Designed miniproteins, single chains, continued (3). Designs and how they scored, part 39

Each design is a single chain, and the fold is of that chain. pLDDT is the mean over its residues in the fold that is shown.

## One batch from the design tools (miniprotein)

Design m9330
Fold by ESMFold2-Fast:
Structure m9330 (fold): chain A 62 residues (1-62)
Amino acid sequence: SLDLASGRAYLARAVAAARAGDFEAGHRYGTASVLGLQEAGDDALAAAAGREVREAGRESGG
């Protein structure tokens, strides 16, 4: 899906997976979020999503 709602849904899944300790799933959902938001044309939101996934990883010991 190219819509912003799908990009945001993947971001939520990425953060939830990272907090649960599933860092591989977190990376996969995070990548899907960034790519989906970029395809939807919101580069600023895509950049913010990438930062949020990185911060979630740091908080979880990665």
Scores: mean pLDDT 75

Design m9331
Fold by ESMFold2-Fast:
Structure m9331 (fold): chain A 70 residues (1-70)
Amino acid sequence: MLEETERKVEELMEKIRQTKDPLEREIYAALALIHLSVARLAAERRGDQETVERIKELADKVESLLKEFL
């Protein structure tokens, strides 16, 4: 369910913002992207283009957030 996936990703993004450990930040980002990749594949298989686009936006936000700490 997209709503649950979005909630998990938002929680992981908050952990990225709060952690002072670069390795933990990378782990949280990787976990968020894995959750999004699984959800995107499921959405693509059922033809849910709106959900696919929302997931791509969330993935971009995760990657942008991680780059702020590089």
Scores: mean pLDDT 82

Design m9332
Fold by ESMFold2-Fast:
Structure m9332 (fold): chain A 84 residues (1-84)
Amino acid sequence: MKKLLIMVEKTSLEINLRTNAPPEVILETVGNLIELLKNDKSEEAKKYLEFARKVLEEVLATTTDPEIIARAEKLLEEIDELLK
């Protein structure tokens, strides 16, 4: 069940990137992935977190909204802590 939910959120993130979804939707999907992966120390979980990290870096490069920037930076900090 949990692994299936992770795959669903990862696929949603990939689709959102391809369809140029609003940053708010991308951040919500990344947040969901972090919640699913925060207690998972597997190599697969680390790969999903690294993918989400790259997505957040792209959001930060393209957004000018201070609220979106603050949320993306917080999510990046959470991912970096999980990847240690």
Scores: mean pLDDT 77

Design m9333
Fold by ESMFold2-Fast:
Structure m9333 (fold): chain A 69 residues (1-69)
Amino acid sequence: AREAEIAELQTRYGLSREQAEREVARHERGAEVVRELNARMEEAGPDLSLEEAEALAREVAARVRAEAA
């Protein structure tokens, strides 16, 4: 849960609540990128090359960042 993750960051790393909330939001954006990338890779099929996978990862990350702006 979001609140549990905030509490863990405060306890483990000595972050303020505001700092922990910003870190959780950053992690949530990262998780969104991973979910979208996995879905796109599944659609592309098993013949996806490493170079194509890297290009797709860059595209997804850029799109998620643009949507967050």
Scores: mean pLDDT 74

Design m9334
Fold by ESMFold2-Fast:
Structure m9334 (fold): chain A 67 residues (1-67)
Amino acid sequence: GAGEEAIRAAEEALRAAEAGDVEKARKLGNQAMKLTSKALSLGDDEGALRAAELLREARRIMEEHGG
């Protein structure tokens, strides 16, 4: 479903962030945010919340590598 797609994209963004690929992590994170918005619009609140958690973690890691 839409929540699963959002979670998968967020996990890919997190893995890119952990690998230090800030550009890839940013690109994947933007895609995951769009999928998260779609999941919310379809009523998949749990999937959207999980994706948001993963994206928050990815962003924190990106900020540590981007400074």
Scores: mean pLDDT 83

Design m9335
Fold by ESMFold2-Fast:
Structure m9335 (fold): chain A 74 residues (1-74)
Amino acid sequence: MAKTPTDAELEEGVATVLEQARAMGVAPETLAELEGLLARFLELARKYLATGDPAVAAEAEATGLRIVDLLEAA
């Protein structure tokens, strides 16, 4: 069985990361940037689930790495 995340699982993951960042006391400006990156990641993940395009998967992965870098810099 191919592990295909549901839309609900993707939204839950995004909500969890954003809530944890808020709990950590991340600056409002950094939090807004994180929210934008998470929204972009969710959009790309949904697009990949619809199309199966490996280029979209690569963009989603790159966006995820930017989120990690942003959180490490905060």
Scores: mean pLDDT 77

Design m9336
Fold by ESMFold2-Fast:
Structure m9336 (fold): chain A 88 residues (1-88)
Amino acid sequence: MKYKVTIILKAEKPIDENELLKLLDEIAKRLEKEGIKLLDWDFELLSEKEAKITLVVETDDPEKVIEIIKETAEENGFEVLSISVEKL
């Protein structure tokens, strides 16, 4: 089943787009290891310290996606302000 996952992240320092790309790559690799297919992704800088990431995933366990995103973001020095999940 397909889900759209929207994440709002905050950093203590100005966000570098290369750091966001590194975070997305790490999330994608962790999702792949769990058998979750990443179909699409996008990101948008909302401010110097806040970013929006959008993922489209195919999974039977959207809660596992949320877990992976939170853990990976926090390990990379980001605070997760919100996550929303929409069934497509």
Scores: mean pLDDT 85

Design m9337
Fold by ESMFold2-Fast:
Structure m9337 (fold): chain A 79 residues (1-79)
Amino acid sequence: MLSPAQRAVLRALAAAGEAGLTRAEIRARTGASDATIRRLEEVLGLIERDPVTGRYRLTLAGEIELGVEELERAVKKVT
């Protein structure tokens, strides 16, 4: 399961879409630490940095994980 901070970063990036967010914008919107952002990028592979713009976006894996988290949250409301 994703931590609340990890989930917040993925949600913020999903909302930004193709435009993405800078590291500073992610931190400002979510309160996530640099360590959390690096973990999502380098360890979990759920976000990626665009080398042209320097902005972060969701990977396909990140989109899938966010979808699974949303589904699990919906199921827990019924059970």
Scores: mean pLDDT 77

Design m9338
Fold by ESMFold2-Fast:
Structure m9338 (fold): chain A 73 residues (1-73)
Amino acid sequence: SSDRFYQAVLLLSELAALVPEMTAEEQFALLSAILRGDVARARALLDRILARTPAEHRAEVEALAGQLLDLAR
């Protein structure tokens, strides 16, 4: 739905602010996985992002990742 798309884009924007190394290609891949309900792909992409997240942002990024995965369901 358009609402689900808007929520995913908003959460991705917050994630990108905390993980500045995240490319437009990575953002698109994650958004596509979430919108298609591909939970396994979304989780794999988010695990990679979490692995390179600065320690000071880890808890916030984990919370955002959880919200994004919930949207993929």
Scores: mean pLDDT 84

Design m9339
Fold by ESMFold2-Fast:
Structure m9339 (fold): chain A 66 residues (1-66)
Amino acid sequence: MRALSPEEAAKIAQEVLDQQQKENPSLTGKVTVTPDGVLVTIEDPDQKIADEAEYRVAEALERAAG
């Protein structure tokens, strides 16, 4: 299993978030790089859209880690 750097994780999270925002313009989010990894905040007036975007980011990060 390859450990993701915080920068690689942030890039993957940002790419997924950008794609989700293209499909759902009401979706807002922020990816922050920390020394311990990445912090992703996602908000939408429709909680289902926010939950789906969060799930997509988490899945992409897990798949990239191996």
Scores: mean pLDDT 79

Design m9340
Fold by ESMFold2-Fast:
Structure m9340 (fold): chain A 101 residues (1-101)
Amino acid sequence: PVPDIERAKKLQELIERLKNSDEEERKRLIREALREGMALGDIVLALEKVGASKEEIVYAAKEALRLYEEGVLSEEDAELARGILEAAAVEEGVSVEEILK
């Protein structure tokens, strides 16, 4: 269906842009995609497909929570962001608050 095609097209466009970007440009693209209403799950999938670092995935989750607090993002994106940050905290043996710094 047309909505699924548009979603897939946006995801593929993000993957291509991320592949040709340095770390700072990837952070900019993450912020842009979140503000344009792209689901955090799609952004994380795109980052994983381009071999992004765990730090870049954590950055996406941190920005998603920030935008959720501003009323810009969905509760579903906030839940995924929290899960990513909790998993990172467990892996590093630290608190979520330490990951957020």
Scores: mean pLDDT 79

Design m9341
Fold by ESMFold2-Fast:
Structure m9341 (fold): chain A 74 residues (1-74)
Amino acid sequence: SALKEKAIKALEDFTALLLAAFRDDPALVARIRELTAETIRRLNAAKTEEELKAIMKEYGERVSALLEEGRARR
């Protein structure tokens, strides 16, 4: 669906920004890549808009935790 395609593209674009921001932290980059790949697989398997929303919400929460961890490393 168009909504699913937009969600995946937004996720890919956001992930590219994160990878650029944390390029000097290979451990964090690896965790972000793994989380993004898993989330894309889940989005591709989703059948309803409600499932897409739930998956994106969980991704956002996990990304927020990773961003705070990355910032703490200075």
Scores: mean pLDDT 81

Design m9342
Fold by ESMFold2-Fast:
Structure m9342 (fold): chain A 69 residues (1-69)
Amino acid sequence: SQLELEEEFKRLEELIRESEEELEREKKRKIEENPEMAEVIEELTEGIIEGLRLIKRGVEKIILRRLKE
């Protein structure tokens, strides 16, 4: 049902939010361990977070498409 798809999307949003939080913690830890690589670690973390946000947008579009069918 439409409600079940909306609930699944909310779960995905929460999982991504938790993943972003974990990635930020890991970023800080890795920079503390390897300060000479700080810029690379920051760029990689930003890239992963952007990738997660793209996945979320892709899933949202699929859900919207299915709801219109």
Scores: mean pLDDT 82

Design m9343
Fold by ESMFold2-Fast:
Structure m9343 (fold): chain A 79 residues (1-79)
Amino acid sequence: MKISKEEFEREVLLALAEMILATAARIDPELKKVYEENKDKSLLEIAEEMLKVAREQGRDDVARSLEKAIELIKEAEKL
């Protein structure tokens, strides 16, 4: 398999973002519902919907982690 540095960096950023979303969904039942209901959408759309719910719940700790996931997805899209 030939993988470029850009492709590798993109895959790493997306994998880290997916791990953050999956972990948030595992810990919080409302975030799990959002994650499951939006599986057919882009990773960015899922992350943004989860962030909205975390903010509405006052879960600043989880919201900060989801904001980092969104940053990772956007950086991957620039590559």
Scores: mean pLDDT 83

Design m9344
Fold by ESMFold2-Fast:
Structure m9344 (fold): chain A 100 residues (1-100)
Amino acid sequence: SKSEVQKQLTDLLNQAREVLDKAASKNITDPFVASRITGGIASVVSGISSIDKMSLDELKSYAKSVSSVLKATADALKDIDPDLSAQFEKLSQQLEELAK
């Protein structure tokens, strides 16, 4: 149902925000990685403020979009911070599953 997807998406976005804030706190100096983290934070914050206004199709489309952003962030961190990379990969997979 829409309300179930909305709750699951809210929980996943809050988890993604915590991991992104942790990544930002590590002061990674690589400009590409820093840009991915900043973009991820902007995407998640925008989503959290808009979830209550989204249709079911919009919720799923947004989940897929955030999944792609977190996957790109995970890939960028793979050789820099493997533990953070794994956390973003897991969240990306959970968001991709929710988008189905």
Scores: mean pLDDT 85

Design m9345
Fold by ESMFold2-Fast:
Structure m9345 (fold): chain A 107 residues (1-107)
Amino acid sequence: STDDQWLAAWNSLSEETREGIIRVINEWRERVLSGELSPLEALEELLKDPEKRELLDLLLGIFDAVLASNGISMPPWEELSDEERVALLDYAAERLRDLLEENGIPY
């Protein structure tokens, strides 16, 4: 299943990398929920940090690989509009959260 492919790809990452991705997603959500920044502005602030950018690239790479395995091709991140980047990040983050919660893994 797509969820099995997602979970396998996630579990192939080191614990440090998985914790890093979760931390970056939570930082993005906290900045948006505080009302200080829009989702796009919060994403732009995260992308200024090369280490946070690499962690987001890994998350999106896993998402892209799983979709590609099911015959869905996503355009490269750099070809996406700012709104499409925010929507893709939000969708990937929520899908990861749901998958981890469904498998009894704390998020």
Scores: mean pLDDT 76

Design m9346
Fold by ESMFold2-Fast:
Structure m9346 (fold): chain A 114 residues (1-114)
Amino acid sequence: MLKDLSLEELKAILEAVKNIKRSDKPLTPESVKRFVEEVRKALEADPRISPETVERIAEWLERVLTGIYLLALAMGKTLTEKEAADFVINLILRAIKEKYGEEEAERVKQEIDA
């Protein structure tokens, strides 16, 4: 999924995820739904991303966040909203690294940290 996206689309997702309010509160099914909807709204306003791609990203994000939530439950552990957001950011940066190289991934990371 991420490998099929352009660099500009991957950057848009990173910006959307970074700008969502996240806390040290436990990740729940309700917070997963809220996170996905906040990303969807941000991407719907972003001219770099088509409506069809917004839906694909939202579905992917829900699968990832639900997956790590269920994995944490199976291990008897609690994930925070911040840990979940950081996991998603790292997945996107890895996709940029694999498709465009480590130097480009580092540049994108510096841009979103500024």
Scores: mean pLDDT 82

Design m9347
Fold by ESMFold2-Fast:
Structure m9347 (fold): chain A 73 residues (1-73)
Amino acid sequence: TPLQEEIERLEFRLLLLKIVLNSTQFIIERMENKPNPNQQLIEHQKQTKKELDDEIAELEKRIAELQAQLRKL
């Protein structure tokens, strides 16, 4: 159904964002462990992580709403 296809598309998007989030976390850890770490770049990466966390939360909420609609069918 179109609703199932939309849920699958959003779930795939969520999977990709979680991969990017894991990569961003790894990059932050590597940067923090460098001799004389660049604090500006670390702060920028932490801001990127926060934005990814926020987008993931909104997407998970949307998926849950669509799944609730599907259960009513």
Scores: mean pLDDT 87

Design m9348
Fold by ESMFold2-Fast:
Structure m9348 (fold): chain A 85 residues (1-85)
Amino acid sequence: SSEELELTKLLLRAIAILTEADIYVNIAKKNKASEDVLKQLEEIKQKIEELAKELRKAVKAGDLDKAKEKLDEMDKLMKEMQKLV
């Protein structure tokens, strides 16, 4: 269905954000960022991972609006990570 396709697209975007978060943490480690910066990046990454779990629950429930809300929150946290790298 078209709704099922939209939910699938949201899941794929969430996976992309999770991958990007991991890349930013790895770049910061390679560039020998301060312990405070690394701690902030790991804390934001953990929040993104929890939001991804909530997004998966929304998808299982067929709740498109909730899934979109969780993805938007993940996008905002990703932008916070970008500012720290």
Scores: mean pLDDT 90

Design m9349
Fold by ESMFold2-Fast:
Structure m9349 (fold): chain A 53 residues (1-53)
Amino acid sequence: MVKYITEDGKEFEGEEIEDDAYVDKNNPKNIYSRDSPNPFEARKGVKIIKKEK
């Protein structure tokens, strides 16, 4: 399983999608990206600092 850690210290399991964005497996409406939030998907504009496999 792939774990990602946000800049805010939040951990989630998910997968990388294109456009430098990561979708949370437990919360598929939460898309974490370094860029601006996407209002359609309740995207979180946070930085992903680590990926653990």
Scores: mean pLDDT 58

Design m9350
Fold by ESMFold2-Fast:
Structure m9350 (fold): chain A 75 residues (1-75)
Amino acid sequence: MKELEEVREAARKAVKEARDFLNSEEFKKKKEEDQEKVKKAIEEAEKVLEDENASKEELIEAVNKIQEALKSVLE
């Protein structure tokens, strides 16, 4: 249980940080397609976080998708 709670908290933090980046001037300079990729990853992660039955693996995957979307935009 505690490990799941820690993963859940990490996922919430990742979503918050990604949302904060979404509102940055640097992000606004990115191509629309790249902005959409990040927005979609955040939305999908938020849906996983709203599911009280979400597994540890699902939460980790949601965080990974956010990180991958951010990496694709930053490269």
Scores: mean pLDDT 79

Design m9351
Fold by ESMFold2-Fast:
Structure m9351 (fold): chain A 68 residues (1-68)
Amino acid sequence: ADEVYEEARRLSGGEPTVSAVGQAGYRFGGPEAAMRAAKAALDAGMNSGQPVGDEIARKGGEAAREAA
């Protein structure tokens, strides 16, 4: 969970975005993890490229970790 969040934060240059969370998920668990991570953020009403709050980003990372 935390590792996906940190990777997403690194990819976005600070604030995690939906796209960065999905890409971080892919790195740790492949396509399934990427889809779950991005879906968790999108289900919260976030669009691709939009910054997400820390809580939503961490939930996305946790979903990716569970899918991996």
Scores: mean pLDDT 65

Design m9352
Fold by ESMFold2-Fast:
Structure m9352 (fold): chain A 55 residues (1-55)
Amino acid sequence: SISELKKELAKLSTEELTEYFMEKGNIPKEYRDVWLPYMEREREELRKEIEEEKK
């Protein structure tokens, strides 16, 4: 389910999440540093939501 995918993605590091996104979009690894800041922000938001729910 989408909920399971979301939790699985939340377990990934920013680098792993970025690689997942790039692999899915078939984007060359040389662009990883361009995407990292955006994915880090998305990853942090996702972590925030999950951590708040755990409490």
Scores: mean pLDDT 72

Design m9353
Fold by ESMFold2-Fast:
Structure m9353 (fold): chain A 74 residues (1-74)
Amino acid sequence: MEKEKEVERAVKAADEAVKDAKKLFPDRKDYIKELEKAREEVKDPEKAEEGLKNMSKIAQEAAAKYLAEKAAKS
């Protein structure tokens, strides 16, 4: 029961992350695709935590790349 609530919470967080990525980086289709693939892992109760962690890593790497590109052009 508690694990089911954790998976439900993780799926919701994963969906929000994909939605945010599409809003912030609509032209980064490879990044969005990778994030969507990680989101599918979150739907697996055995991999939900790992999938959500991977999504966070992917999002952080994309944000770091965006900031680096912005800094390189300033």
Scores: mean pLDDT 74

Design m9354
Fold by ESMFold2-Fast:
Structure m9354 (fold): chain A 63 residues (1-63)
Amino acid sequence: AATAVAQKVIADTRKRIDELEKAGLPAQEALDLASRKVAEEYKDEFTAHGPALRAEEAARWAA
């Protein structure tokens, strides 16, 4: 049940990439922009969901 959020984020990221690439952006930029956009959109939910997701995120940014 809790994993459903992660799966939704992945699906949304893929949709954003498709939209950006269709607008003429390179695949690399589309991936970066889409990932950042989706991360911001679900940032609050990630924080609320659980310590595991928050720990992984913190490790990435703190590294």
Scores: mean pLDDT 65

Design m9355
Fold by ESMFold2-Fast:
Structure m9355 (fold): chain A 58 residues (1-58)
Amino acid sequence: SMANIEAAVANVEGTGKHLEENYGADVKVKIEVEGNIIRAEVTVNGKVFRFEGDVSEV
């Protein structure tokens, strides 16, 4: 559902803010939504982490 997508996006953004504020990390977040597929790319101090999930399976 849209609410699940919004919650997932907020959680990823909140984690990035936490790392930036508490650890002084350089954090960049890119989120793409395609139907029920969420793709997130999080860059922490130049290191890239990629995640993909299908919210229809939750």
Scores: mean pLDDT 71

Design m9356
Fold by ESMFold2-Fast:
Structure m9356 (fold): chain A 75 residues (1-75)
Amino acid sequence: SMMKIKEIKELAEKTAKELVEKAKAAGRPDLGEQAKSSVKTILSYSIEQGLSVEQTKKYLDALKDHFLTEIAEAA
């Protein structure tokens, strides 16, 4: 069965927090590469699950918002 929107948003939030914490601990040497990897993972998952364009946008927006929030808190 297809993963629920809430579950993917929760995964996006967790992924964003983990990536920013790792980058912060390492002095942020590869934050951009970690962000690209996360986006690719979410996009691949959306394609595999047959998610609509609107659903995919919501997942990407959620990931982006969480990622920006975690970056701001780490500053």
Scores: mean pLDDT 66

Design m9357
Fold by ESMFold2-Fast:
Structure m9357 (fold): chain A 82 residues (1-82)
Amino acid sequence: MTAEEVKESALAVAEAVAAGLLTPEQGAELIGGTAEGAGLSPEAAERVKEFALEQLTQVAEGKLSPEEAAERIGEAARREAE
C-alpha cells in the first residue's frame, strides 16, 4: 500500500462521514488501519489517525469537503512515510 491508497481510503471514508454513514471516530479508525497496512509504524499510523479525526470532524460539521479532507490526510500519510 502507498500514500495514494491512504488518500483513496480517506476520500471514501470522508464521503461516508459527510453522508452520515460513519462517525468521524469510525472513519479515523479505518484510515489508521489503512496507514498501518501501507507500512507506516504504529506511532506514525496513530498520528495519521489523530489528524484524520480532526479533518473528518470538520467534514461532519460541513466546514471541509471530502475531497479537501482526503488530500490533507493523504499528504499527512506521505509525510509520515518519509
Scores: mean pLDDT 84

Design m9358
Fold by ESMFold2-Fast:
Structure m9358 (fold): chain A 99 residues (1-99)
Amino acid sequence: SDVEKLKEAILRAIDSVLPQLTGAALFQALLFKKVVEENAEEIYEFLKKNPITEEQLRVDLRSVFKYATPEQQDALIAAALSDEPGSLRAVLKELGLFA
């Protein structure tokens, strides 16, 4: 489903940086994964009504991962905005959720 594709893309981006994270940053990332897993349909419906820009996605990722270092935040953003098929950006565009 579109909801599952979105969920998987978000979780893949987070999972790509998990090995770099420790302490509060790791706890924050694991908590956010749980929120995404439990609220995937609500996130999808919100984004359908409010498509996300690249700039807003960068802001949101830095805010949610505020305890990560700037370099770790940059790695997360690079993964999310990757040119790879199945990246968060690619899936958001495929699903019409990207402005």
Scores: mean pLDDT 89

Design m9359
Fold by ESMFold2-Fast:
Structure m9359 (fold): chain A 99 residues (1-99)
Amino acid sequence: SAQDLAAKIAKQFDQYGYVQMTPADFDQLSKYVVKSSDKGMQNTKKTGIGRIVTMSTVKQNPSVGSHSDSIVVDQAFSDAWQSIAPDRKGGILAIIKDK
């Protein structure tokens, strides 16, 4: 669910200052993406990718960053994020390569 994924991401930001995501976790997050500078990240099932993506919420900072790989998550994920991490506008996701 959006709530469960938001909680997992927020916990990693609080613990490590960044999020390391599996391709499977990023595939789940992609269901909530409404804007992206790179849509090739929406399905990592077959090819996996080692990449850095900036995540923003529509409530905190609705930016896709035309000069970097960035995503904006939808209202449902933004609501879940705000309930769990109201002081955090999103952050950097490190997507690991699938083997």
Scores: mean pLDDT 65

Design m9360
Fold by ESMFold2-Fast:
Structure m9360 (fold): chain A 100 residues (1-100)
Amino acid sequence: SDDAKALEGLIKTLERAKEAVEQGNFEEARLYLDAALIGAVIGEKAAERQGNTELAEKLRQARDHIVAALESLDAGDRQTALEHIDKAIEYLKEAAELAK
């Protein structure tokens, strides 16, 4: 589905954010995290309009972890940022399964 393809795109964006954090490229990591946050918000609103509560909840969980990753980078905590990116990817993969 088009929704599943959009979610796959968000997963790839977060994987690039993770690589940027691992390389110490924090400005690039923030750009990818900001892009993923926008995409997750758009996806959550679309799921709510479709009445898909389970999909909306998975996207909300992903969004919360993206925000936490950004806050962790601001605090200089790379390891916590990576953990939150991994959790956001996990929730987006679950969301993509629901969007099939």
Scores: mean pLDDT 90

Design m9361
Fold by ESMFold2-Fast:
Structure m9361 (fold): chain A 97 residues (1-97)
Amino acid sequence: GEAEKAVEEFLKLLEEYKKKFELEDELVEKILEAIRRAAKKILESGEEISRENFIKTTVEVAKELGVPEDLAAQAVGLFLSKYPEVTEEILKALSKL
């Protein structure tokens, strides 16, 4: 579906970003895990489905995993630059990362 295509395109963008900034594999894996956990947390907790809450939750989870807050915010920003509306379907697709 459209949500799964959005996630696939995001993974391609993140791979290009990784190559451009010479990020380590482990760091990229932690960023993806932070996004996955944030999406799952919002869906399971009944929290507001919004761009602001998705960014905030992802950055908070990323920090717990040892990812720099600025890098986590940039990765989420990269996704949202192409897919500006956060929907339940997008969060469900991201929770399957």
Scores: mean pLDDT 82

Design m9362
Fold by ESMFold2-Fast:
Structure m9362 (fold): chain A 69 residues (1-69)
Amino acid sequence: SMERGRQAVEQAREHLARGDVDGALRYAQEAIANGRTAEGYLLLAQAHGRKGDFRAAHEYARLAQEARD
């Protein structure tokens, strides 16, 4: 649902802000599953960047741009 997607985006951002990368990854995936595809991919890119997975971060950033309506 769109509401669930919005809540997942908010949770992912909150977890990123507190340094909980694993929580951010979980909620970013939930955002994608609930229709927030571009925002979810951008959050996955940010979370992977924090882990040092720069290849994954770059790929998710491109997917976010492609998913933009």
Scores: mean pLDDT 88

Design m9363
Fold by ESMFold2-Fast:
Structure m9363 (fold): chain A 90 residues (1-90)
Amino acid sequence: MVTVTKTITSSDGKLTVKATASAEPSDEESTTVTTLIVKDGQTSSITKSTGKAKVEVKVEVVSGTKDAIVKATATLTKGKLTLEVEIKEI
């Protein structure tokens, strides 16, 4: 199992999120995108996966109460797992 973690903070410092991607090593390519919606102190998430390998992406709020959309994209290619995370203000 390969795991990649990223923690990022919004440009105004008001929201910090942690994304964790995990996958079994595989020669298959796969991309998983998890979108976390933070609104009024509540969170909801939508996950979309493409490809033949299983890639899991978890996004969680570490601190802060800012309304935002967080997008975490994990890509598995030839046994290498990469993770990219962005925060967009609503």
Scores: mean pLDDT 82

Design m9364
Fold by ESMFold2-Fast:
Structure m9364 (fold): chain A 63 residues (1-63)
Amino acid sequence: MEELARRLAEQWGISLAAARRIVEAVEAALGPEKARETLERALAGDEEARETVARILAAAEGA
């Protein structure tokens, strides 16, 4: 998961701390295996995967 957080930080231009929080939120919502797959798809440019991540983050911040 650390490598995914680093890749998210680099690709999305966010801090590593912010990227780690994204990974943790997605993992909490989907479980570790599906979270990894979804985040890797989002990094590859999959729009549906990106929308899934955004929806999870919005729900986490709205709670």
Scores: mean pLDDT 80

Design m9365
Fold by ESMFold2-Fast:
Structure m9365 (fold): chain A 78 residues (1-78)
Amino acid sequence: KPGPRYPDTPENRRRRLRDAAEGARIAAERARAAGWPEEIVDLFRRAAELAERGDEEGMVREVERALELKRRWQDEQR
């Protein structure tokens, strides 16, 4: 049923989690290709696995950790 804002329905949640899993896998492959630390690659891969399991909270946590490590690593490259 349509509403004033689009609710997080099971279908929308699965779609978002699938998109998040795909995005995280792409991020892991790009990080590996760019020579980023394996720790960052592993965190993105773990986020993708959590998203595939429907663990949105765990996925967000691992993505945030990966992005924090990425920022620190990129800062070291500057």
Scores: mean pLDDT 77

